# Designed miniproteins, single chains, continued (2), part 100

Each design is a single chain, and the fold is of that chain. pLDDT is the mean over its residues in the fold that is shown.

## One batch from the design tools (miniprotein)

Design m7471
Fold by ESMFold2-Fast:
Structure m7471 (fold): chain A 87 residues (1-87)
Amino acid sequence: SAAAALAAELAAKVEAARALLERLRDAPDAEKVEAIIAALERGEITPEALGHAMVELGLDIALTPEQEQALVRAGEAPARALREALA
């Protein structure tokens, strides 16, 4: 069914988001934000999946002024998506 397909897609995107966040755990915040934006732009993860993965991992990423500037540089759509996921 369409519902089963959506659930499977979400699960796959959550796993991708978890793997990305785990790889980025020791990276500088600027690199984390850039990698997350790139993954969102490429459709490798979704804002919903990223938010879910952050909650599961207990991550609370406070955006710095530099990270906010990086979001602006990436463009409004990726910036909005990342902010929604991080909120």
Scores: mean pLDDT 68

Design m7472
Fold by ESMFold2-Fast:
Structure m7472 (fold): chain A 88 residues (1-88)
Amino acid sequence: SLEEKAVEIAEKLVEDVEAVKELLEKEPDLLSVEELEKLLEALEGAKKQIEKLKEAVPDSKKAQEALEKALEALEELEKLVRELLEKK
């Protein structure tokens, strides 16, 4: 179902975002300014896609909760990327 796919997408996104966040926390100089800016654009695009999925599955509590966790993970990574840009 679309709801089951939304949960899969959200859970995978949380896993991938948390892995990237951990890498950048351990290696803050890993990415250039240009690469960090491209990452911000990708994160903004991902947030818009997750918001659209939330609108598509309004009646699924499991999907809504999973997608909300994905948005929170994206926002935390975005905050870290912005902090890294300020230090360069």
Scores: mean pLDDT 88

Design m7473
Fold by ESMFold2-Fast:
Structure m7473 (fold): chain A 67 residues (1-67)
Amino acid sequence: MEELKAELDRLRAEIAAGADPDTVMQRLDEVLRKIEQLLEDGKLTPEQGKELIARVRELRAAVEAKR
């Protein structure tokens, strides 16, 4: 869980720095897939998964707004 939070924080910084939108979107999709697998494996609570998914959606919206 802390690894996913750190990765999302890095992606947020990359978006702010003007990283390539397509690359950031691909990495957000990879993080979302990891969250879904951890939820299926019971390694995340539904509440933790909901918080992480909400953050991915916020970052995705930020990338689309800068296109």
Scores: mean pLDDT 80

Design m7474
Fold by ESMFold2-Fast:
Structure m7474 (fold): chain A 90 residues (1-90)
Amino acid sequence: SPLKEIEELLEELRTPETEKLVEALKEMLRDLSEEEQELLLEILKKLIEAGIDTETILELLNKIAMALILADKELLEKLLEEVKKLIEES
């Protein structure tokens, strides 16, 4: 299940400072389709592999999840370009 795999990875990113971002993202994940959860899982894995800081990863994933919930395709495309740039600059 992509949901379970994302939730397990998010627990690894949980700190006192990131607690609110983790909880907000976990709540939003339940409103997403399985395909949208798979997309977030792929992005999460790529950002972790690139060594991006935990707070930046969680803030970006929260924004992407919100764009998916709103079905805002233009915002989603902009956020995916931000992901690509962040990975390329690492």
Scores: mean pLDDT 87

Design m7475
Fold by ESMFold2-Fast:
Structure m7475 (fold): chain A 66 residues (1-66)
Amino acid sequence: SHMEELKKRAEEIKKRVEEVLEKAKNPRMREAAEGAKDAVDMAVKSNNEALLKSAESLVEGLEKIL
């Protein structure tokens, strides 16, 4: 189902956020990663694929600068 697929993708993105938080070298990176986590949670609550995709893009950007 759409909701099950959204939740699965959200779980995968959250795991990536956890890795960014563990490797983050400065407070700005941690704040951005926490913001991404909040966006993922909001996307699941509101069934918002666009918001989930935005959060995923943010996490991808953070992973590039670790």
Scores: mean pLDDT 84

Design m7476
Fold by ESMFold2-Fast:
Structure m7476 (fold): chain A 91 residues (1-91)
Amino acid sequence: SKPSMQEILDELLEFAEKNPNPTLAEFKEFAKKYGLSTTTVLQMLLTELYARAKKELPKEEVEKLVAKFKAGASRLSLINEMLELLKKQKS
């Protein structure tokens, strides 16, 4: 049975949280495992991390992330920054 998109997202979040600086190559391997594109995997993770950032981070930090996205920051760069900020909030 093909895993649900929610199950894939949950595994992707666990993978990203356990890896201090996940690389593009690691996301490519994850995408290949589920028959997804790397862009799809990065977009899924970015969307979920942004939802968490809006709930857990100060408004000014979220506004800085949005400004970086509008300025053309890569999805991988934004993902790594959000992972770092969310870890810092959890001590």
Scores: mean pLDDT 84

Design m7477
Fold by ESMFold2-Fast:
Structure m7477 (fold): chain A 106 residues (1-106)
Amino acid sequence: MVTPELLAERATPEAVELLRRAAELFEQGARAAEEGDIERATELAVEGLRLIAEALRLMGFDDEADYVLASIPAAEEELRSMSPEEAARILRGQAEALRRIVEAAE
């Protein structure tokens, strides 16, 4: 299990930048979901997950990066099945978690 503390400890400047971009994408996705644009919210969330996978790989968490990438189709289906309010809540929560990791690493 990869903890936020372990991620912050192993974060390189490049990985931190990717996690910051992922947080921004999840926040944009939350706003799109609140506006009822679940397809746009899903696209932004998928891009955010890809950046997380790239950051994990840069930090040496190759298996976790592969797991994130393999989980994308299921995440897309789940987001599309959620209410706009639920999707916004989840994406905002993910953005906040990533921001905490970025702040701890910097």
Scores: mean pLDDT 84

Design m7478
Fold by ESMFold2-Fast:
Structure m7478 (fold): chain A 91 residues (1-91)
Amino acid sequence: VDLAVRAATALAQAEVARALAEATGDEELAALAEERRRRAEELLARLPPEVAELARRAARETAEAVLATPDPEEANEIFRRGLEELRKALE
C-alpha cells in the first residue's frame, strides 16, 4: 500500500508541476516535474501491473481535480483526499 501511495503522490505532483510549467513557461518547474516523474516511474516499476495502473489512474484524476481548483487550500485538500481514496482501494 505505502509504495503505491508514494508512487501516486510523486506522479500527481509531477503532473501538476508539468501542467503549471507548460502554462507559465517556468523551466525550473519543468525540470522539477521531470525529476518527480522519473521518481514516480521508479516506484511504479516495483508494483504489480494492476496496482501500478490503479496508482496511475488515481494520480491522473487527482492532478486533474487539483488543476481545476483555483483555491490553493482546496487544491491541497483534494490532493490529500485522492491519495486517501487510493489507500482505501488497496486495502
Scores: mean pLDDT 79

Design m7479
Fold by ESMFold2-Fast:
Structure m7479 (fold): chain A 95 residues (1-95)
Amino acid sequence: MEEFEKELEEWVKKQLEKIEKSYEEELEEIEKIEDEEEKEKRIKFLEDVKEGVEALVEAVATTIRLRKYIKEGKVEELLENSNPVERKQIEILLK
């Protein structure tokens, strides 16, 4: 399980790094917009998209982790090591 957790954390880190790089590249293109109002709208939209994609990566990671713990028969161990908010979220996903 420790090796799995490490691999999952490394995967999440790589996805977040790719998202950050894509965000910076798009931001540089938006900075070329001459209309200040349009530029501000594009920046806000880009920030919303970045937040959404980061949340999706976290949701996918949680799903992968949950599936692994179910397969290994360690769901109770996962719940015991989770904070109260995480525990509630996992219990909802198991229903």
Scores: mean pLDDT 79

Design m7480
Fold by ESMFold2-Fast:
Structure m7480 (fold): chain A 61 residues (1-61)
Amino acid sequence: SLAERAAQVLLERGLLAPENVEAVRRHLETEGSEEEILTVLRVAAHAHGEDGEALVEEVLA
């Protein structure tokens, strides 16, 4: 799912602690639309000085 891939990419980029992966994935699957998930990715990347568009492309590939 998009939520699962988003949580995994956040983990791989060091933007999410391993112990929080399942909680974040579940939250995004239950509460988040596709647009909201992509917005969360952009905001997280920006907060950590990373390119949000590159992160979104990685998740959607």
Scores: mean pLDDT 77

Design m7481
Fold by ESMFold2-Fast:
Structure m7481 (fold): chain A 83 residues (1-83)
Amino acid sequence: SREAELERVIKELGLSEEDARILRAVVNGEEQPFEELVRLILRMIEKAEVVFPVSLEEQARRQAEFWLRQIRLKRNGEEPPVT
């Protein structure tokens, strides 16, 4: 399940209680401040020992923008109905 995978990621990366709460909120569709999402993503990348050769900040910003867009759409009302 998604919850089991989420809890595995939190434990595996050793996320702080605050970071874990933010990640759970995002997964559950709760909107978070953009800069908090960028910082969380960067910390997760660092903890995963993943080194990208280019633009870690750019990748984190694009991922945070994607998550924020998905949360807004999923909240059923930010985009006006077509008909």
Scores: mean pLDDT 71

Design m7482
Fold by ESMFold2-Fast:
Structure m7482 (fold): chain A 77 residues (1-77)
Amino acid sequence: SKREEALTYIQKAVKAAMDGDAEKAVEYARKAGELMGLTPEQIERAVSLAKKAAEAAKAGNEDEFALYIQELVRVLT
C-alpha cells in the first residue's frame, strides 16, 4: 500500500538524516510526501526539515536534530 511505502521512506529519511546525509534525507522525505499525497508546499516543508535535521546531526546538535525530526514526522503523517 502507499501508506506502507511512505512509512518505509519516512524511516529511510530519518536514517539518512541521522547519518548526516542531507541529499538522501531530502530524497526520501520528498518520496514519502508524494506517496502520502501532500501538497507541494507541505513537501517543501518536509524537505527543508529533513535537510536541517541532517545538518544538525553533522554538527552533533542532538536537541535540534530531535526537534526537526519530530516536525518532519508530523508533516509526513
Scores: mean pLDDT 87

Design m7483
Fold by ESMFold2-Fast:
Formats: structure tokens, C-alpha cells, sequence
Structure m7483 (fold): chain A 66 residues (1-66)
């Protein structure tokens, strides 16, 4: 069942990205917002955009922590 598999994979990716952003220094609210957007880009097949947003979000979180 394609929709169930997609929802499961999306939830795992969202949680992983959220946890990584929190570890980088993002607030839980910011991490959740960025993770949701990154997952939406992945589900839309926009993998390069998703990677660029992830890299930018991690860099921004690390810079704000300094």
C-alpha cells in the first residue's frame, strides 16, 4: 500500500531531520518547521532543494549557537 509506506518513510525522515537540527542547536519549534519543509520537498521529488535547505538549516543553527 503505497500511501501507508510513503507516510511511514516520511515520518521517519521527519523525526531524523528534526533530531539532527535540534542536535545542531535549533529550537524544537524551528527544527520541526524545517523538518516538515524538508520532508515536503523530498515527497515532491525536489531532492536537491531538500538537501540545500537541510544544509542551510544546520549551518544557521550552529551559527546561532555560537
Amino acid sequence: MEAENQAYVAELLRRDVEDELIAAGASPEEARRQADRIVDLVLAGRYDDAQALYDAAVAAARARRA
Scores: mean pLDDT 79

Design m7484
Fold by ESMFold2-Fast:
Structure m7484 (fold): chain A 100 residues (1-100)
Amino acid sequence: TPLELARRAAVAAVMLSELGFHIDLVGTDPEKIEEGYEILREIGRLFKEIMDKGSEEQINKALELLEELVDWVTANPDASVDEIIEKLKRLKEKLREILE
């Protein structure tokens, strides 16, 4: 339903905000922080496309992948901004695969 889709979108927005917060916590280089935020914006755009065009199964898979990354950054507080950026790039590619 539209309400269920809106709830999933809200959950995704919270998780994306959590990832941005972790980038700010570990990042000391403004250019790398901006790179991380740009990838997060691209992930947000892909997630919106999955919400608009995807099946319920595709939407749930996208949420699972995003949650896995949030869990990973929370479990790895010593992770560098470069490691987080690489994980974000992998998430972006996996989200693109869902749309294929």
Scores: mean pLDDT 84

Design m7485
Fold by ESMFold2-Fast:
Structure m7485 (fold): chain A 68 residues (1-68)
Amino acid sequence: MEPSFVEQVLALVDEWTAIADRLSPEEREAARDTLGLLLETVRATETDPEQVARFEEAARRLLALLDE
């Protein structure tokens, strides 16, 4: 089985979501910046709009947690 790029970045988002309440303000800013870069990369490389939408939704949920 081969994890796709989207599966790999979704795993990263899941890990960050699990530790979001333990992140410092500096780490939260770094996570937001990295999420922006990952979103652009997914949009540029993923041809399946369902996978793009799945990542966008996961990223939005994590961003909401980082804004707490």
Scores: mean pLDDT 78

Design m7486
Fold by ESMFold2-Fast:
Structure m7486 (fold): chain A 89 residues (1-89)
Amino acid sequence: MEKLKEEIRELLEEYIKLLKEKEGMSDETAEAIKKGAEETLEKTKDEKDLQRLLRTGKALVALMKGKSVEEALKLLSEEERKIIEESNK
């Protein structure tokens, strides 16, 4: 769990950095987003919910790095298919 939360925090920091660089996000807005996300992570105890946050974070970072929506959605679709295949047994 702690490793998964750390991966989500790293993606969040990368996402905020990209928002500041590409969208001109203010430091105050970035700090508010980071605080809210950290509070959410502290309250989230379910591994499945953390995995969803990780996938979403990866897709958002990919979009911000200039990947297409289709390429970003492939990250979610691959993870979703894997979970569906494992759940059907």
Scores: mean pLDDT 72

Design m7487
Fold by ESMFold2-Fast:
Structure m7487 (fold): chain A 97 residues (1-97)
Amino acid sequence: DPLDEAVDAAMRTLEVPEEYRDLIRQKAKELLEKEDYESPLGLTVEELKKNPFNVALDAAFELLLEYDPERARRWAERMGIPLDQIPEVEPKPLPPL
């Protein structure tokens, strides 16, 4: 499955624990079905759909912003991603979305 390979690559890139794999895969599938989406990495929906790695990376990063925002910001700083492009996210007690 090309998406599973992309998720593996994204998890290695962000150093995400294995327990996040299913959540990342599910989020990536949801993002592929969206017409309107603002990526925390600044990617458009069309850019996300062009490369499975892009959608997996975005999904993994968004999940880190939700559950581990400090790790997400540290990774962004390490990779040279401007923090001003990272939306301010407050932890949610339950994902009722």
Scores: mean pLDDT 70

Design m7488
Fold by ESMFold2-Fast:
Structure m7488 (fold): chain A 64 residues (1-64)
Amino acid sequence: SPARQREILQRTREIIGRAMQVMTETEKAALAAGLPGGEAIKLAMDAMKEEYTRLLKELDAEAA
């Protein structure tokens, strides 16, 4: 249904937005803590992947 499609799109946007937010905040915090750029990027990517995976598992549980 159109309502179900809007729901899925909204949930997808929320997941992407949250993952991107965690990435940006983690990189910013790491750089502020004096970590080298390479380490800051690695931490940001790892945090983004972890948050994205967590949110996908939550979405899958809600769809079950």
Scores: mean pLDDT 80

Design m7489
Fold by ESMFold2-Fast:
Structure m7489 (fold): chain A 66 residues (1-66)
Amino acid sequence: SLALPAPPDPETLRKQVREALSAVGAKLVEEKEDGSMVFEFTDPIDGRKNLLTLTPDGRFSVEDAP
C-alpha cells in the first residue's frame, strides 16, 4: 500500500520546537491567551534580542525585540 506518512500534528511540532528552543537557551517570556508562546533569545551573530512566537497550530514567526 502506498501511504505517505502524515505530517507531524501541530501539537507534536510545537513540543519539538519548544524543546529545541529550551536546549539552546531561549527563554519563555509570555504565554498568550490563545495558547501561543513567546520566546526571547539573543542572536549570536549580531547580539540582538529576538522574539519567536509559536502558535497552537504549529506556526512560528521571528521578530526583533523592541
Scores: mean pLDDT 70

Design m7490
Fold by ESMFold2-Fast:
Structure m7490 (fold): chain A 90 residues (1-90)
Amino acid sequence: GKEELEKLVEEEIEEIRELLKEKGASDETIEKVVKAVKEQFERFIEEAEKNKIPVDEAIKEIKELGEIIKESLEKLMSINSPEEVKEILS
């Protein structure tokens, strides 16, 4: 159900938070990025519910989205400081 999707999103958010922290991002940068990412996952859950997507399929899509976000952040942080990434996302 929705609770399983929300739990998975919290796990993805925690991994992203740890990634940013390990890269030396400030608390302000971490919170700004986490907020943007969380809003994207919440929109996905709402659309999945509206379109009656099976929970197992929604779980797969959330995991794939999480991997894409983490890869994108790692690529951005390889060529920009964490603070510059914050400005790009504003």
Scores: mean pLDDT 79

Design m7491
Fold by ESMFold2-Fast:
Structure m7491 (fold): chain A 100 residues (1-100)
Amino acid sequence: LRRAAAYLEKAIEYLREAKRALEEGDVDKAVEYLTKAMDYLQEALRLASKYSKEAAKYAQRALIHVNDAGVALANGDVESALRHLERAIEYARKALEAAK
């Protein structure tokens, strides 16, 4: 679980950077940070799935919202992307708490 927690902390940091980039109007940078966050969340989910059903459940929900944020950005819907991004951060934080 310590390794899953470390990956979740990295994912949360990149999700926050994606949100900041998007609020500054830098969609390309937001997509780069979302991609990094997705990679860390997928690794955290893989590790959490072995040790904590609760952490895995929240990491999976965070991944769904990251994917939905990416789809919203592809459609030019920045407002929807920000909403999904905030949800992704919240679920990633819940996954981190469950992984401790």
Scores: mean pLDDT 87

Design m7492
Fold by ESMFold2-Fast:
Structure m7492 (fold): chain A 65 residues (1-65)
Amino acid sequence: GTLEAVRRSAEQAKKMGYKEKADEFLKRVEEALKQSPRAGRLAATDALAELNKIIREYEKKKKES
């Protein structure tokens, strides 16, 4: 599900040197899940989009230089 996708993208971002930022997104999702399942899903969707954007930009830059 979305939560597993967030964890996977966070682990990838950590390997790229974005550990602190990945941990921040994971914390936001955990805090939202404590509020409600719906809030958790929305936070997870947002975190996944942001993490995937970071990963894509990093990979693009790595290929160009």
Scores: mean pLDDT 82

Design m7493
Fold by ESMFold2-Fast:
Structure m7493 (fold): chain A 88 residues (1-88)
Amino acid sequence: MKSLAQLQKEVIAVLQQLDEVTRQTTATLRSKGQYKLAGQVQVASQKTIQAILDQMSAAKTSAQAEAVLKKAREELAKWRELQAQVES
Protein backbone atom coordinates (compact mmCIF):
# COMPACT_ATOMS: atom_id res chain seq x y z
CA MET A 1 0.00 0.00 0.00
CA LYS A 2 1.40 3.39 -0.98
CA SER A 3 1.59 6.14 1.66
CA LEU A 4 -0.50 9.32 1.36
CA ALA A 5 2.74 11.26 0.67
CA GLN A 6 3.69 8.94 -2.24
CA LEU A 7 0.17 9.18 -3.72
CA GLN A 8 0.28 12.99 -3.41
CA LYS A 9 3.62 12.99 -5.29
CA GLU A 10 2.08 10.82 -8.05
CA VAL A 11 -0.98 13.13 -8.33
CA ILE A 12 1.35 16.16 -8.67
CA ALA A 13 3.31 14.34 -11.42
CA VAL A 14 0.03 13.63 -13.32
CA LEU A 15 -1.04 17.29 -12.94
CA GLN A 16 2.36 18.42 -14.31
CA GLN A 17 1.76 16.19 -17.38
CA LEU A 18 -1.78 17.61 -17.74
CA ASP A 19 -0.39 21.18 -17.59
CA GLU A 20 2.21 20.31 -20.30
CA VAL A 21 -0.48 18.71 -22.56
CA THR A 22 -2.79 21.74 -22.21
CA ARG A 23 0.13 24.17 -22.81
CA GLN A 24 1.01 22.31 -26.05
CA THR A 25 -2.69 22.19 -27.09
CA THR A 26 -3.16 25.96 -26.53
CA ALA A 27 0.09 26.70 -28.45
CA THR A 28 -1.20 24.60 -31.41
CA LEU A 29 -4.60 26.37 -31.31
CA ARG A 30 -2.90 29.81 -31.27
CA SER A 31 -0.70 28.80 -34.24
CA LYS A 32 -3.95 28.00 -36.13
CA GLY A 33 -5.46 31.42 -35.20
CA GLN A 34 -7.95 29.84 -32.74
CA TYR A 35 -7.23 32.33 -29.91
CA LYS A 36 -10.70 32.20 -28.32
CA LEU A 37 -10.70 28.38 -28.19
CA ALA A 38 -7.11 28.43 -26.82
CA GLY A 39 -8.29 30.73 -23.99
CA GLN A 40 -11.27 28.46 -23.23
CA VAL A 41 -8.98 25.37 -23.10
CA GLN A 42 -6.57 27.19 -20.73
CA VAL A 43 -9.38 28.23 -18.33
CA ALA A 44 -10.98 24.74 -18.38
CA SER A 45 -7.64 23.00 -17.70
CA GLN A 46 -6.84 25.37 -14.79
CA LYS A 47 -10.26 24.61 -13.23
CA THR A 48 -9.63 20.84 -13.62
CA ILE A 49 -6.16 21.09 -12.00
CA GLN A 50 -7.55 23.16 -9.08
CA ALA A 51 -10.44 20.71 -8.52
CA ILE A 52 -8.00 17.76 -8.32
CA LEU A 53 -5.68 19.70 -5.96
CA ASP A 54 -8.68 20.50 -3.71
CA GLN A 55 -9.73 16.81 -3.68
CA MET A 56 -6.18 15.69 -2.84
CA SER A 57 -6.03 18.22 0.04
CA ALA A 58 -9.30 16.75 1.39
CA ALA A 59 -8.08 13.11 1.13
CA LYS A 60 -7.56 11.63 4.63
CA THR A 61 -6.91 7.98 3.69
CA SER A 62 -4.76 6.12 1.12
CA ALA A 63 -8.00 4.81 -0.46
CA GLN A 64 -9.29 8.38 -0.96
CA ALA A 65 -5.90 9.45 -2.37
CA GLU A 66 -5.94 6.46 -4.79
CA ALA A 67 -9.40 7.59 -6.00
CA VAL A 68 -8.03 11.12 -6.63
CA LEU A 69 -5.04 9.67 -8.53
CA LYS A 70 -7.41 7.56 -10.69
CA LYS A 71 -9.52 10.67 -11.45
CA ALA A 72 -6.38 12.69 -12.30
CA ARG A 73 -5.24 9.97 -14.75
CA GLU A 74 -8.71 9.86 -16.36
CA GLU A 75 -8.65 13.66 -16.84
CA LEU A 76 -5.12 13.48 -18.33
CA ALA A 77 -6.38 10.84 -20.83
CA LYS A 78 -9.27 13.13 -21.87
CA TRP A 79 -6.92 16.10 -22.38
CA ARG A 80 -4.49 13.94 -24.42
CA GLU A 81 -7.44 12.90 -26.64
CA LEU A 82 -8.33 16.59 -27.18
CA GLN A 83 -4.65 17.34 -27.99
CA ALA A 84 -4.62 14.55 -30.62
CA GLN A 85 -7.81 15.94 -32.22
CA VAL A 86 -6.39 19.51 -32.33
CA GLU A 87 -3.03 18.34 -33.80
CA SER A 88 -4.65 16.18 -36.54
Scores: mean pLDDT 86

Design m7494
Fold by ESMFold2-Fast:
Structure m7494 (fold): chain A 97 residues (1-97)
Amino acid sequence: SRKELEEFLEKNWEEIKKFVENTDKEYIDELIDRILTSKGASKENLAIAVLMKLLLDPSTTKEDLKNLLKTKSKKKLSDKEINEIVNTVYEFYKKNE
């Protein structure tokens, strides 16, 4: 659910933020791609990838993030699941920036 995903992000926010701040962009881009191209990626893994993308490029829109999941995700996701992940992560990020 959206609430479970939000609670996951809140619990891991400081660690994810520090990781992105202290890690080279190229390595983070590779990690994002690795998560997105994993057929076994959990919703939590996909949420981390979306959040890391937003932390690297704060100008990224909800539409850009939805297109990223639609085009690069190897996990079979419905439009409803993509919307849940992206909207939850984007709103979480805007609340905590």
Scores: mean pLDDT 86

Design m7495
Fold by ESMFold2-Fast:
Structure m7495 (fold): chain A 92 residues (1-92)
Amino acid sequence: MLEELRERAREAYEKGLPGKETMRELLEELAARDDAEGVLARVAMRRHEHGRLTEEEAEEAKKALEELAKKDPSISEEEVKEAKAAIEEELA
């Protein structure tokens, strides 16, 4: 999910079409979602703005995923685990 989104944004930027604006628009669209993809998009936006994800932002994102899973039983334990792993990779 996050890797595919990053590759798409990079390709759009390299092709010289809207560039930075295209990446931001894609992330904003996904960040409006109330699922794990929305949380990951918000994490990617923060990293893009700051050039680096902080430990505090990563912990907030993980907590948001846990709270989301409590409210929506369609969000699987595996989806939460994979999303948390992606957030940890952004810290490394």
Scores: mean pLDDT 61

Design m7496
Fold by ESMFold2-Fast:
Structure m7496 (fold): chain A 73 residues (1-73)
Amino acid sequence: SEKEEELKKKLKEIEKILKESIEEVKNAEHLDEKTRKILLLYLEARLENIDKLEYDEELVQKLIEEIKKINAE
């Protein structure tokens, strides 16, 4: 269905943003080691659970908003 295709598209967008955010955190020289580790654990945990959101459009939308906020900081 179109809803399933749209959700799949959004999940791919989230995956891309999460992977890009992980690389940004890894390369962020201004972050202390502890903060970097915490952020990586957070982002990696979200990436690992992305497939579990396949039928929860509200959680997917919230996750997109949170990732965009992290990338803006």
Scores: mean pLDDT 71

Design m7497
Fold by ESMFold2-Fast:
Structure m7497 (fold): chain A 87 residues (1-87)
Amino acid sequence: RLLDAGLRALLIADRRVQEDPSTNPGLVRSSAMRAALEAAAQGLSPEEVNRRAWEAVEEAAKRSSTVNPLEEVQRLTDEAGRIFDDA
């Protein structure tokens, strides 16, 4: 279910932020949420959903110092909300 995928993505994101507090928590959480919900909406396995969330978290962590996080976080949050609403 999409709700479970989103909650698992947030847990993965929060652990990554806790391990490296220099990351932008909003960017990491929004990236993980969007990736997990997109994968779950496509009917992918829970293992694949978790893998995509983890990959999105690592990518967002690397980008935390190179993008405007406020605008990117808002965009990713809106996209995640649309995926959730469409399902």
Scores: mean pLDDT 76

Design m7498
Fold by ESMFold2-Fast:
Structure m7498 (fold): chain A 76 residues (1-76)
Amino acid sequence: IIEELEKINEKDKEEVIEKVKELVGEEYAEKVKNSSDATIAVLKYLIKKNASKEELIKVITDPEALNKELEKLKKL
């Protein structure tokens, strides 16, 4: 949803990066630092839903998985 994307500020991005680092490691956190606000929004949503480490890694590494989660987020 556009409202969720517009709410992504520097603090949200920092919190998502720290959570990704804690849950799946520094390597994936570095990828997230250079990602789009859409990726941050999807990861923020998944983290709030207690998504598995596997789901988080898949969204970070697989553009198709990211797009599928973005489509789901837009329908909410």
Scores: mean pLDDT 75

Design m7499
Fold by ESMFold2-Fast:
Structure m7499 (fold): chain A 61 residues (1-61)
Amino acid sequence: SPSVGQAIGAAIGTAMETEGSDEERLQKAKETLLSLGVPEDEAERIAKAAVEFGRLAREID
């Protein structure tokens, strides 16, 4: 199984590189986590956190 850190990193990376809406970023991050074997409930929670992190990273000021 991938480490929790690897799964989180992949989700954040996917959320940051996905163009479009936050909804599209959430969906792509969740799909990435599910493909890595993360359970659905945890994938949704981590994907939401990854999208929020990506949003904050884009707003440097």
Scores: mean pLDDT 76

Design m7500
Fold by ESMFold2-Fast:
Structure m7500 (fold): chain A 79 residues (1-79)
Amino acid sequence: MSDEELEREEEEAILDEKRNQEVLDSTLSQADANNDIDLLRLTREDLEETAKLAEKINKKVSEMYRKAAKEIEKKIQEL
């Protein structure tokens, strides 16, 4: 029952495109200020995992997270 409630909250969070965009804007801003490659890699992996979860619910949100992950990967390559 608790696990089903957590999944529902996660689905509702993924449907909120505006909230996801605000989270991504904050994440990318933090990544731009951060030169720690290990932290950037962890952030990229988290974004890719969220994109895969979002693909089942909202493809637009999934694409937003994939784009953000690509921007962080580019930052890592430029360091």
Scores: mean pLDDT 73

Design m7501
Fold by ESMFold2-Fast:
Structure m7501 (fold): chain A 100 residues (1-100)
Amino acid sequence: MPRKSKEELIEEIEEIVKEIFEKPEIREQAIEEARHAHETGDTYDLDGKPLVVPEGWSDEEILEKLLELALEQIRKEASKLSVEKQEEILKKLEEFKKSL
């Protein structure tokens, strides 16, 4: 049987990350961390720019932006990894999701 391609593994990683972000505990933690990071100014995006959460954003808008950034980072980093390393990441994410 053909092995999963790098692209298929990245898609599976993205799907698991989306599912993790749908968990209430993760959503609450992500919102709190984003709001705290905005207050301290200690977080930067992938381009080295300060991660700015506008004061008027809802929790849903914050979560959508965080998920977008996470998926972009996964695509950029995972595409550079070997199939073996992608499989290790997928396994760790599945174990993390199972622990929630």
Scores: mean pLDDT 70

Design m7502
Fold by ESMFold2-Fast:
Structure m7502 (fold): chain A 99 residues (1-99)
Amino acid sequence: DLEEALKLAQAAENAARLLEEIAEELEKDGTEENKKLAELARELAEKARELARLYLEDPAAADARAEELAEEYEREKKEQIEKIVEKLKPKAEEEYAKL
């Protein structure tokens, strides 16, 4: 369904933007831990933009890639991802309130 693919692409682009905002906030704090979290947030933003493009071109491949990335990050960086997600939740809620 093209409409569903467009919604997923838009959600991925919005997630990328919010992740970049989180990275900028983490970088301002200047701690080594927050600099590493900022680097991961920027990496996740790049992956989200790749998924957004892929949802428009091949939604099935995008779903497979999203699952692959989720498994990789759960295995290797679960605790760091959880810290980023806790910062992402309130920002996503504000964006949904504006829609």
Scores: mean pLDDT 79

Design m7503
Fold by ESMFold2-Fast:
Structure m7503 (fold): chain A 63 residues (1-63)
Amino acid sequence: MESLEEAIRYIREAFEESDPERRSKLMSRAVGFALRAMAEARDDPEKLKEMQERYKKELEEAE
């Protein structure tokens, strides 16, 4: 899911950002894309599985 990939990218960028204000802005964008990804997956089993697999891998391989 494209929205899920964007959410993950913004989360990672936020963790690497040293400025609290910029980090907050990046986290807000990440939340927005995550909510979009959830909405897209809501009634689509294939997208829901993709989201769950991405979430699982992110937790297991958090860098």
Scores: mean pLDDT 73

Design m7504
Fold by ESMFold2-Fast:
Structure m7504 (fold): chain A 65 residues (1-65)
Amino acid sequence: SMLEEAEKHEKLGEEARAQRDYDSAIAHYDEGAGLYTQLGLTEKAKELIEKRRQVEAERRAARAA
């Protein structure tokens, strides 16, 4: 189901972020947010969009160091 796919992408995004695989984390958060938006789960979509923004900042800091 679309909900199960959204939850899978959320979990994979968290796992990638923990491993500092920032590109994969961003991709999974983007896909999860899109699916949650299609489901009308606006709060979950906003949460993943914010996490994606945080990971972009983490990736920028890691590349600058």
Scores: mean pLDDT 88

Design m7505
Fold by ESMFold2-Fast:
Structure m7505 (fold): chain A 62 residues (1-62)
Amino acid sequence: KDVSLVELKEKLKLSQRQLAKILGLSQRTVSYYLKDPSLTLEDLLKRGLISKEMLERLKSLV
C-alpha cells in the first residue's frame, strides 16, 4: 500500500519537527513535501531522501 507523507503524519499524530527527526531530514524539506498530499513514501525513496529500510519500517506503522 502506497502511504502518503501527509497520511503518515496524520496516522502517527506527529509534528513536522518529529516527522523530520524520524525521516532524518530537515524540517524545511519535510514542510516542502507536505504541501503535496499525493507525495508517497516511495517518492521520497526514489528521490534518495530515505532508505529502503526506513520505507519498510514506516509502512509497518500505518
Scores: mean pLDDT 80

